# Ledger of designs, part 74: designed miniproteins, single chains, continued (2)

Each design is a single chain, and the fold is of that chain. pLDDT is the mean over its residues in the fold that is shown.

## One batch from the design tools (miniprotein)

Design m6564
Fold by ESMFold2-Fast:
Structure m6564 (fold): chain A 92 residues (1-92)
Amino acid sequence: GLGAFLRLLREEAGLSQAELAELMGVSPGTASRIERGILRRPYRDMDPDFLRGIARAVAELLNVDEKTREEILSIEDNEELMRAVGKLILDY
């Protein structure tokens, strides 16, 4: 799932959980919950800025090019944003 993949990317990048939390704009406790898969769907009911923080962290850790990153981060619909993030993960 998304949380397990974020943990894998973080560990491969040599980042602490606190550094991942900073990239996402969340508390370390929230980063821990995300990595453990405690945060569940539906994405439509989540804070858009929270999901955008996750998308930004994934794009950063995957070294996504600036143009693709800007296109993904411009998505305003929560579910469409997280589908785009899922595609980045599948293409990794």
Scores: mean pLDDT 81

Design m6565
Fold by ESMFold2-Fast:
Structure m6565 (fold): chain A 71 residues (1-71)
Amino acid sequence: SEYEKKINELLSEIGKLLDELVRKGVISKAQGDAILSNAKALADGLVSEGKYQEAIDYLQSLINYLKRQIA
């Protein structure tokens, strides 16, 4: 579905932002892996309940937060 495609794109972007934070020494690899794992689990939980827009909004908010940590 278009929602699943969008969620996968957002999770991919989160992964790239976390990798950049690890590369810059802002967070550890273990912290980055935990954040990504938690984001996937929460998004999967929302999707299982049909809450696709809520999953997208959550992941977009996390992306915005991570972008501010990089700047």
Scores: mean pLDDT 89

Design m6566
Fold by ESMFold2-Fast:
Structure m6566 (fold): chain A 60 residues (1-60)
Amino acid sequence: SKEELRKLAIEYTANALLYVGYRFEYELTGNERYKQLADIYEKKMKELKAEGDKLEAEFS
């Protein structure tokens, strides 16, 4: 449903903000801790996108 897609989009956006922020800090500092944090949120974004793709395929 549109409501389920919207909920996924909101959660995706929240994880994307954290991913972009930590990636930016990694690019500035070279500190591997920021890379590790960015990788966690990137993985979560990919999982949410896969959930959205499945939902779209079932309800399109």
Scores: mean pLDDT 87

Design m6567
Fold by ESMFold2-Fast:
Structure m6567 (fold): chain A 79 residues (1-79)
Amino acid sequence: MADELFNEGLELFRRGEYEKAAELFEKAAEIQWRNLDFSRFGFSFDMAVESYKLAGKEDKAEALRKKLLARLNLSSGHQ
């Protein structure tokens, strides 16, 4: 369940396991997007991005943001 993944991510985040926490927040966000739960999606997505940054995984944080922009832009890849 997305809520279980989010809560597990929070526990990992509190323990300083930022990269693993980010992966769980990303999975929670993916399920929430599929379920049209956009309010929880936004929170899970922000936590995933922040956790990747805290883990020093800037490339993963940026890739995640670009992936969201691609989903919001029906003309993704068109510049």
Scores: mean pLDDT 79

Design m6568
Fold by ESMFold2-Fast:
Structure m6568 (fold): chain A 85 residues (1-85)
Amino acid sequence: GAELKEKLRELLAEARRLLREGPTKERVLALIERTEEIVRKLPLSPARQTAYLLRLIGIKILAEMGRVQEAVRELAALLEDLLKL
């Protein structure tokens, strides 16, 4: 649906802004949670949904470890992949 793609574009724009202006752990974790909710609602095969959720877990681990710049970069790449669907 157009609604979910709009939300993904908003999240990608926010991720790109954070990459330019310096991310905080709290903001990155909030973006990850919002992205996870959208991934669960997307009409993906079970295998593709699982793959994206595992990527999000990896990104969350980076953020929790304080590697927030890397976490946002990986989140932006994931959001770009989702928009290519």
Scores: mean pLDDT 87

Design m6569
Fold by ESMFold2-Fast:
Structure m6569 (fold): chain A 70 residues (1-70)
Amino acid sequence: MQKIQQLLEQIKQFQEDAKKVRQQIQDTLAQTQRTGSPEVAAQVKATADRAMQHLAGLEKQTQKILEKLA
């Protein structure tokens, strides 16, 4: 029981951390578009798109784990 509870707490922490990372990526994109060159903005956007895709994949996997534990 306690090990499952610890895993659930870690998944919830990951979801909160993922929200913060998402916000940081969006803030960085907005700042780069405001202050950066078009070339730098394009590179940052490409990196952000890749990171967002990975986060979405991890969120889908964690949701499946939560559904199996419920």
Scores: mean pLDDT 76

Design m6570
Fold by ESMFold2-Fast:
Structure m6570 (fold): chain A 104 residues (1-104)
Amino acid sequence: MLPEPAPGLDPLRVAGMLLMIRNSEDATPGHELGLLLIELARALAEGGSQEFIDWLKEQLSKIPVVEDEYLRLALQAARKILEDAGDPAALAELERIVQELLSR
């Protein structure tokens, strides 16, 4: 069995993915929000740094909120990540961030 490096929880990787989405003609703001929410759920579940979590929250605040199918599916996936991790505090933090994001 060949060892495979675990994916890093870091801003540069996520920034690169956001750039790829922004350069896609078929992408909506829901794709960017969805990516950031999934990465936030992973960071909360896997013990990502507070600096990385704060950076993800800052990126979320810069994107216009569009409630589309991609955002809804990403929210379902993000919740599932934290439910499977069995951490109700992390799930509550995700819901707090989502409520702040969707409140106008």
Scores: mean pLDDT 75

Design m6571
Fold by ESMFold2-Fast:
Structure m6571 (fold): chain A 74 residues (1-74)
Amino acid sequence: KELIERLEELYKKQKEYIEKVLSAQGREEKKKEVLEKLEKNYKILLEKFKKLSEEQQKTLIDAMEEYEKLLEKE
């Protein structure tokens, strides 16, 4: 449950970042396309993630969170 909540939080952050960047650029059509693709990919990832062991889920989520932090570095 906790690991799934962490995956959902990563998805939420990615969605907010994309929405902020593309809205600031006035690219509303692209924003819609990218957000729809992100949601579809997230649903596929979530189903696959649920099939992993707890240790595999933790390893993957830790790596994804680290990757996200690298993308946020100014």
Scores: mean pLDDT 77

Design m6572
Fold by ESMFold2-Fast:
Structure m6572 (fold): chain A 97 residues (1-97)
Amino acid sequence: SDEAVNEMVSRIVEIARQKKIDLSKFSQAAITELAQFLIKEVGLKTVEQLKTPQSELLLRQIFSPFKKQEDKDKVIAVLKEDGLSDETIKLFEAFIS
């Protein structure tokens, strides 16, 4: 839902603040596309689900830094197969770096 996408965008903004990622360098379209992708991947469909401590833990796990380049490359391949823009992929890479 649009409300769930807006809540996910708010969570992305907060995590970016904690990780010191400058979101002003990315378009609103890229941030929204990342939010839609994350809702699909974690299976969270409602604002209420996104406001739980469990959803916060899941997002922290997804945005955890990868230690191996091969694991990063596999995740990036999934994003490309799902048709995400190059800008959204760069945004996601900033979160997992």
Scores: mean pLDDT 79

Design m6573
Fold by ESMFold2-Fast:
Structure m6573 (fold): chain A 77 residues (1-77)
Amino acid sequence: MPLAELIREKAAARGLTLTEEALELMVEYVEKNVKDPKERESFIELLLAELRRLARPGEPVTAALVREAIRRLESRL
C-alpha cells in the first residue's frame, strides 16, 4: 500500500519505529481527513514531527501516542 510505505519510510528517516497499530491508525486518519493528495505528504511530515517530539528515544511509537499527537494537532488547527 503506497501510503503505508510512505509513512514507514518517513518515520524510519526520523528514527521512529511504528507499531502495526500505529501505522494503521495513521493511514486511516490521513485517508479520512486529508482529502487533497498534495497535502497528505506535508501532513504526514507534520504528524511525524509531533510524534518525534512526544516519543522517547529508542521507544516504539504506539497507537496511543499517535492518538495523542493527532489530538494535539487538532487542538492547534
Scores: mean pLDDT 81

Design m6574
Fold by ESMFold2-Fast:
Structure m6574 (fold): chain A 55 residues (1-55)
Amino acid sequence: SLDNIQQFIAALRDGGASQDHIKAALQKELEAAQADPDTPQEKIDALKQALQDLE
């Protein structure tokens, strides 16, 4: 869900991750999600939205 993704982003920021690192981590998650045919579309859409919100 989007809330879980936002919590993940917050945890990375609290750990000192840069905006570029967070974007790279989300992009990697999106690529993994898209490569898995069993990934629900809601998760893919939420990851895309999170990446767009960071721009």
Scores: mean pLDDT 79

Design m6575
Fold by ESMFold2-Fast:
Structure m6575 (fold): chain A 60 residues (1-60)
Amino acid sequence: EDEIKAIRDRYTRELVQKAIELREKFQPKSFEDYSKLSKELQTIANELRKKFEEEVKKLK
């Protein structure tokens, strides 16, 4: 239970950091730039969420 929270917090921190890095890298000014940033961020979020869920399953 506490382990699940720790894992979630770790992945959440990583996602937030990646989001900041992507925004700085892309410096979005057009719809296409925002679309690319959104797609990259969604891919990262999906990958991190999947890893989180797999780790949580291993705890049970």
Scores: mean pLDDT 78

Design m6576
Fold by ESMFold2-Fast:
Structure m6576 (fold): chain A 77 residues (1-77)
Amino acid sequence: SASERTLEEIRRLGRELIALVRQGIAAGLSPEELEKLASPLLRRLQELVAASSDPEAARAIARETLRQVGALLEEYL
């Protein structure tokens, strides 16, 4: 269904965002450079969550993605 496709796209974007953050940290990017690279994916993730017909599931996936990103950034600090 369309809702299942949207949730799968949210999961895919979440994985891409986590991979981007990991790669950026490994490459020694500054927090400002990392934010600039991550911003388009974060905006797209927020758009899909807002457009989701299953907002509870969409928010849960987004929260878990952001938790993992936050944990990676804590390692950076």
Scores: mean pLDDT 85

Design m6577
Fold by ESMFold2-Fast:
Structure m6577 (fold): chain A 84 residues (1-84)
Amino acid sequence: SGERRRQLEREFYQQLLSLVENSSRYGDTDFQKKLLQTAKQLIQQGVSPSDIARTLSDIAKQQGNDILSEEFDRFAERIDAALG
């Protein structure tokens, strides 16, 4: 139903922000700030949580953070599986 989809999207937005905040252990504070700002801007623009996750994956990969990129890609796959 539309209500279930909207609830799942809100939950995925919150999980995505938490994943970015918890990524601080991967080192660069400026990089983490960039990811957080990008995520918040895209959420405000109404971009789907899976597209945001893929965008953050691309940014992480460009920075050479393959582990974080893979985490965002796996998260995008889970979102797609849940939202259809």
Scores: mean pLDDT 82

Design m6578
Fold by ESMFold2-Fast:
Structure m6578 (fold): chain A 74 residues (1-74)
Amino acid sequence: EEEEQEIIDELSRKVAEYYRARQTDPEKAEKLREEILKFAEEHAKRTGNPEFVKLAESMLKVVDLAPEARAAAA
C-alpha cells in the first residue's frame, strides 16, 4: 500500500531529524519526539495498523539508547 510506505518513509525521516536534533538542539528534539509519537498514533488509528506506533517507539528507543554516539557526533 502506497500510503503505508509513505507514512513509514516520513516517520523514518522524522526520527533521523530527531537523532540529529538530540545532538544540537534539545528544544527541537523534544518537539520532534512529541510530533513523531502523535504522527504514528494518528496514522495507526487512520490505517488500523498499530505497528506504526510500535515502529516509532522502537526507533526512538534506539536513539535514546545511543546517547554516547549522539554526544560524540555533536
Scores: mean pLDDT 74

Design m6579
Fold by ESMFold2-Fast:
Structure m6579 (fold): chain A 113 residues (1-113)
Amino acid sequence: SLKDILEELISELEILIEQLKLLIERLKKYKTKEDKENVIKAFKKAIELLKKGIRDLKDNPEAVELLKETLEFLEEKLKKLENTDDYEEIIKIAEESIEKLKELIKKLKELLE
């Protein structure tokens, strides 16, 4: 059902937000290449979840539009992440992306009402 698909997607996105928060705290403290690679991995996972959501929710145009907007944002941010070794920029991108994902979750929850 639409509700089951949305609830699963929201749950998976909430888990990714918590993982990104932990990775940001590690980046602030340690500033390692491994921590950067883990942020990139989390972004790629978020992108794949959004692409799957677009496919699964194809009959809901409002949900698809929200997911596409967030997908385009994350794809642009991923390109910036892959091309920078500035850990302050990486942290800023990750924090902005958490805010974008939280806004998406809020709007997806409104579709369940």
Scores: mean pLDDT 90

Design m6580
Fold by ESMFold2-Fast:
Order: structure tokens, then sequence, then C-alpha cells
Structure m6580 (fold): chain A 77 residues (1-77)
């Protein structure tokens, strides 16, 4: 499925960027689940913002993506 393909692609790319495998899997899963449940446009902008951050900001990026996904899901459900 398209969501499974997106998950594997995001996970692979994040590992290439230097994220630990467990963090890459968690982040990719969060993004895919959020996309499935919220507006893809808003999530695309948040993912784009995260991709522009340095590796040392990965944890703050994860928290920001999680907060954005939760807020968007609440607004849409």
Amino acid sequence: SALEELFEELKRKMIEEGFPEEDAELLARLVVRAIAGVDPRELYLEVQKLNNNPVEASESGLEEVAASAAALREALA
C-alpha cells in the first residue's frame, strides 16, 4: 500500500540522515499515521520543516511533529 511504501521510504531516508534505527522507525510511523488521520498539506509542511533541522535537533523535531499531529487530529475529529 502507499502508506507502507511511504513508511519504508521515510525510515530509510532518516537512517541515511544519521537517525538511530529505532528513532527513524518511530518518526516514520508517527508521520504515516498522522497523514492517514489528518490533513496531508499541514503534515507535509511540518515534515518539510523537520527535514531542514540539524541532526542535533532530532528530539525537539520529534516532539514538534507529535504535537502538530495531535493538534491536527483533534481539529479534524
Scores: mean pLDDT 62

Design m6581
Fold by ESMFold2-Fast:
Structure m6581 (fold): chain A 87 residues (1-87)
Amino acid sequence: MALEELEEYAAKAEAAIKAGKYEEAAEYLEKVIEAAKKAEEAGELSKEEAEKLIELAKVEKEVAKLKAEGKFEEAEEVRRKASEEHR
């Protein structure tokens, strides 16, 4: 149940990003974070899997928020820093 919600919100966030709806994407990414926490509590995700998904969703949410504000340069900087940490 919680894992299905996670997948649904993740898909909606991706669709919103592709459509340039960055504010809506940030809202769906927040729901992805909450769904990942619920999936961990339900035993549908391990702690490690949930922490990884939450970290990725937090980065994407910050990127989406910055793009919604027209701060595309700052958004790309956040994405680059996240990418460099996980080579």
Scores: mean pLDDT 81

Design m6582
Fold by ESMFold2-Fast:
Structure m6582 (fold): chain A 71 residues (1-71)
Amino acid sequence: SGRDVLLEEIRRKRPGLVERADKLYEESYKRSTSPREWAQLFSRKASESLDFDDHGILGRAVGRAVAHELG
């Protein structure tokens, strides 16, 4: 699932962000009807909650998760 792809990427790069990323995924996914809408909401929430470096890591992980959901 896209959630698994997202969390595995973050676990490898910044394990301290896994719980936060999982919570952001839950909040964004339940309010979204498509992978694109989810990615937009997740990225918005992440940019509001995370510093510059962590936001970059999440952006790459979100890209992979969206690709997985659309493939």
Scores: mean pLDDT 73

Design m6583
Fold by ESMFold2-Fast:
Structure m6583 (fold): chain A 100 residues (1-100)
Amino acid sequence: SSTTATGTATVAPGEQKTVVSINAKKGDTITVTASVTSGSGTVSVSLLDDKGNILASATVAPGTSATVTATVTGPDGTYTVVARNIGKTAQTVKVTVTVT
């Protein structure tokens, strides 16, 4: 079965915020799709494990979306998507995460 979670966060310049979290099990595939819905700068989006290790990351350009995929090779647990604003204006980031 698949599980989907969606989150939105407004991130100030230089700030990093949690956008959404999802539970996943060993052997699952996590797909993260991120878009910038407000603002005009680039945002870095990262998928983290429960210890804060980066499993996958991408940059999202203004007016576009980015998709990253990771396979859960570690323990069952909570996986978190964080957005870091590397631009000069506040950015609003929308993330959809699917576990399959």
Scores: mean pLDDT 83

Design m6584
Fold by ESMFold2-Fast:
Structure m6584 (fold): chain A 50 residues (1-50)
Amino acid sequence: SMVDQIKAQGKKMGLSDDAINFAIGVYNSGMVSTVDQALSFAKTVEDMSK
């Protein structure tokens, strides 16, 4: 499952559970085409929140 791949990669990248859930939402919305894009977008949003 692509969702399971996002969870595994997000956890390995050190993303929060909230950021991982955000990445899943972005991917499922069709806003991005790849797991890497979803994770990159979620990381950028998390970094901007500091």
Scores: mean pLDDT 81

Design m6585
Fold by ESMFold2-Fast:
Structure m6585 (fold): chain A 125 residues (1-125)
Amino acid sequence: SLMERIQELIQQKALTQREIPSAEEVRELLERFLERVERRLREENVSTAEEFERVMLEVILELIENDNASAFLANQLLHVLGEVVEEIRRKNVSTPEEMIEILRRAVERLTEGLIASLEALEQQR
């Protein structure tokens, strides 16, 4: 499955990747991630939580395979996927635009939390 392949890549990359990205690199990566998912959701006219999950998993897989995302960031995006899918199901969301709104809010919260953590970590270097 896509999830199993992503988890295997996360484990493999976690053993070799020790560099923590900068706050700016995290912002740029997450914005590119959002743009890619949003484009696919609209183009494919995604209307179900299952279709949303597939699109998001495929984008996460592409990011980790092409070394565009660290193992840590890929794992954080998988957590966001779980939260967003649960909200889509709970609210019975069936349009790409509503799914995009939920995803943007979740990624905004992730970005703010990660940047705060990275800034705290840089002060300890």
Scores: mean pLDDT 82

Design m6586
Fold by ESMFold2-Fast:
Structure m6586 (fold): chain A 74 residues (1-74)
Amino acid sequence: SLTPGQRAVQEAMNELLAALQALLEANPDASVDELVAFVDERTAELLATIEDPAQRETLRRETERLKELLREVF
């Protein structure tokens, strides 16, 4: 089972991925730079809602991995 902190990060990532999916479905010609900028903006908002430094660090690492994946695929 996830700890409350791990659940908060998972929920933040699920929200980010759902928003990114919606953006891609609405704008399939979006550039990788636009997708990365979107991830950065949403990540900053999500980090502001997370109080625990370890959870913030986990979210930062997961979003950096997502940005690298976007750069590789697009």
Scores: mean pLDDT 84

Design m6587
Fold by ESMFold2-Fast:
Structure m6587 (fold): chain A 66 residues (1-66)
Amino acid sequence: ASERERRRRENEARARELLADPSSEVGRVAREVAEELRKIGEGVDRMIEARRAGESDERAKELGRI
């Protein structure tokens, strides 16, 4: 049975509709949050690259914080 899968897709469709609605307060807030998360992801990527380059854990954490 795909009822759980169908319910998940329905929830995703609803969320997508809210995000796509230009008048949606939820969509505006979600877009702002997504942008902040993108910046955090970039910081994490820098930290991972620093560790792979053989930098100290301390320096890697410092780069990830930024």
Scores: mean pLDDT 68

Design m6588
Fold by ESMFold2-Fast:
Structure m6588 (fold): chain A 74 residues (1-74)
Amino acid sequence: AAIEASRASFEEVLAAAKRAEQTGDTNVAVIAALLGTLASVEDLEKVREALKDSTSPEAQWIRRVLERAIEEKK
């Protein structure tokens, strides 16, 4: 499906978010957040849940961006 083909997968968003945590790189965190805005609400909620126990500033910032994206997509 065309709409689904243009969206980021749960695995892609989660991998980018984990990379941001590993590197502490703000640019990688921005990329993870942008990929998150392209994901479905279901995938965004899965990523948010996977990051809920993370205490890194990068993960917390990504979670906040994803929460906003979920609210906007509902």
Scores: mean pLDDT 70

Design m6589
Fold by ESMFold2-Fast:
Structure m6589 (fold): chain A 60 residues (1-60)
Amino acid sequence: NEAARAGERGAAGGEGSGAGAAAWMGVKDYNSPQGARAGAEAAARGEDAEGAARWTRLGS
């Protein structure tokens, strides 16, 4: 599935928009749109490693 390949690239290269950002947005989906963007960026940089692992498994 091309999505898995794109996801892996996104997680590794999309530090501000990778899988980590998506996961973080799920938590910040209440009433803080600015917080969602700021947190997604911070999470993508720190927790993008978790996202990369997820996407890597999907790509296998």
Scores: mean pLDDT 49

Design m6590
Fold by ESMFold2-Fast:
Structure m6590 (fold): chain A 74 residues (1-74)
Amino acid sequence: STTEAAHAAVVDVLVEANERSKGKSLEEQIKILEEAKARIEAILDAHGLPAWRDQITAELDKKIEELRKELEEK
């Protein structure tokens, strides 16, 4: 189903982003999460799942803002 395919693809993007972020600087982690967000948006838009897109990207935006705040305070 479209929902199952989209879910699997989103999970793969998040797992890859998590692995790529290990041992990276805050700036690099932010870039990796921004890239993951763009890929997830494209996947969910292609599958016609805007509600899921909005939910997942809001969670990623929250994480990106937390990292940006840490970067600004140092």
Scores: mean pLDDT 84

Design m6591
Fold by ESMFold2-Fast:
Structure m6591 (fold): chain A 58 residues (1-58)
Amino acid sequence: MLEELEKYIESLPEDIKELGRYALENFVAIKPTLSEEQQQKLMKALENSIKALEEAAK
């Protein structure tokens, strides 16, 4: 869910948070052109990418 992803991003360290916000803003900008399946896949990919960045930052 978009709201859950946004909350997760806001809980991250500042540098990762800024990157996460940038990616989320770009996703939201293209969201109206995407199918529901494409939206879900991109949201999951974005979440996974941000989690990988968080893990790498530890």
Scores: mean pLDDT 77

Design m6592
Fold by ESMFold2-Fast:
Structure m6592 (fold): chain A 109 residues (1-109)
Amino acid sequence: MEEAKREAKEAFIKYLKEKLGASEEEAEKLAELVLKILEEAGVPVEDWVEAALAAAKSIEALKKMAENIPEDATPVQKQIAEKIKEGIENKDLTKGILEALKIEEEANK
């Protein structure tokens, strides 16, 4: 478990730093959140590196979407994008993502 966690964390941090320009602190904070979610979701240890990289790519896609929101996007999608943008601007992407997830959860319940 520790080896897979380390590899997943390192791959995730590297992706965020190289592809999204995240700071070391921001990338580490977000990596801890993602790894905790993977563990709580019961993702097999063997899939942790792939799952972490998929999460990093999803974050990249969300950032691009937030910067280029379609005019016909739903109010919920616009609110989610706004929280992600706030997270990027404040260099606290973890907080932005957590607030975006709460908006999505409330909309689906």
Scores: mean pLDDT 75

Design m6593
Fold by ESMFold2-Fast:
Structure m6593 (fold): chain A 63 residues (1-63)
Amino acid sequence: MDREVAEALALIYEAIANMDYEKGDFDGAIESYEKGAQIARDAGLTDVAEELEKKREELKNKK
């Protein structure tokens, strides 16, 4: 997968996760962050993957 496409997909999942969080859907937000992190990691976008994994962990600790 092209890095540019993977980056765009990771950002889309991050946006979906943020929207789910605002709606109170913590499980949906966690799933979307995890999906984005996986796509970023598979594409070698380590910084992006680590950021999304960190956000996922924050939500898990909240609930």
Scores: mean pLDDT 80

Design m6594
Fold by ESMFold2-Fast:
Structure m6594 (fold): chain A 74 residues (1-74)
Amino acid sequence: SETRKEMIDFLEEVKKFLEKVIETGSPEVQEVARQALEAADELIEALKSNADPETVKELFARFQAELRRLLAAR
């Protein structure tokens, strides 16, 4: 699916951003960024494996929650 590929490509760019946050952030920000990176990896793997829509929705919700936590930590 073109949509799945676009989501994967976007998440790979988000991972690069999160890796930079881990390199430069405070210990508290680093911990939250690692959780967001883990959630992004799980979502990418689900998308690559053509996981069912419910699984993708759940993993996307987790990823969004971790990103919101990172924004609040800044």
Scores: mean pLDDT 85

Design m6595
Fold by ESMFold2-Fast:
Structure m6595 (fold): chain A 82 residues (1-82)
Amino acid sequence: MVTQEQKQKILDEFAKKLGFSSLEELVEAVNNGDVELARKVATEVLPKLGGEVPSFPDRVRAMQGVGVLRDAGYEMGLLGLR
């Protein structure tokens, strides 16, 4: 089972790979409506956390990306997920 600290580390490395200075900036971008960034979290980060990226519509992938950030302990701006 992946710990919250390990999830945050993986997400921080992903944020830096995309040119963000911190994971908090990535969270803020997603909360400001960057749906494509949320999809990238689902497709690139979820498998590293032991999750599976289903062949679902892009809408579902964005929701899963938000879920990954929430599970890492970040407050998500309620993009329709809870």
Scores: mean pLDDT 69

Design m6596
Fold by ESMFold2-Fast:
Structure m6596 (fold): chain A 69 residues (1-69)
Amino acid sequence: SMRAAFIQERLAELGQPALAPRDLEWLAGLARGASFEQIRAAIERVAAALPDQPLDVSRLGPALAELTA
């Protein structure tokens, strides 16, 4: 999906390892209804909070789910 591709591109820009396509689509599903700006801002906030830790599904999932709560 376009949203999954957008998430992967943001992770790549931050130097993060690629997530599995299944995980990207799951994260995209959590963020359905959110704008691309909201998704980017959420990913950047998670990265900034713990810059020495990898961005994985367990860190990104809650942040993206909150955008549509």
Scores: mean pLDDT 83

Design m6597
Fold by ESMFold2-Fast:
Structure m6597 (fold): chain A 74 residues (1-74)
Amino acid sequence: AASASQKAILALFEKEYRKIVAKLEEMSEEEIKKEMERLRDKVLSAATTAAQQRFATLMVDHALKELLEEKRKR
């Protein structure tokens, strides 16, 4: 089961990620990368253990790849 801290990191990620997705059509690929870099910094700031940092990094990297693929298809 995910720890309470991992759930908090996930909740923060989902909140900020939804804001980025809502603007996806209006953003360039470079702007998407910049917003996802800001999101990475926010979730890493909430991550206090190595396991939490790995979880946050993997989650953001996966989401960035998916957003760029979605943007490139449009």
Scores: mean pLDDT 80

Design m6598
Fold by ESMFold2-Fast:
Structure m6598 (fold): chain A 62 residues (1-62)
Amino acid sequence: KIEEEMKKTVKEFLSKIYDSDEEREAFLKAIEKETGVKLEDSDTFENFVKVLEKISGIDPLK
């Protein structure tokens, strides 16, 4: 299914964003500040999809 392929792509991009612990922490703080979403489970796919939508202004699942 196309949606499953998109989810895999998004997850791969997320792994690239987390090149280091410092970059990961800064990125999570920036997202929380911009979106107002608390990433309690920062490793969950759905949370990252939501924040990416806010940052990029697109919905990868639509």
Scores: mean pLDDT 55

Design m6599
Fold by ESMFold2-Fast:
Structure m6599 (fold): chain A 69 residues (1-69)
Amino acid sequence: AAPAEIRVTVPAGSTVAEVSRKAGVPRSTLATALLDAGYVTSPNQPLRAGEVYHLPNLWEGKDLVITVE
């Protein structure tokens, strides 16, 4: 079976738009999931260095794991 997980690494200060582009996930879907999880307070908030964000069942039955350098 294909991995049930999408993993992406982005530089510190990356936004939802950059993660969406790397992960192949719609920007609106990703923004809503990050807001609902409480990881961000705005869809345009820059992601913080050293953080790892786990979004279960985000897209096409797959989890998304975002690592911020």
Scores: mean pLDDT 81

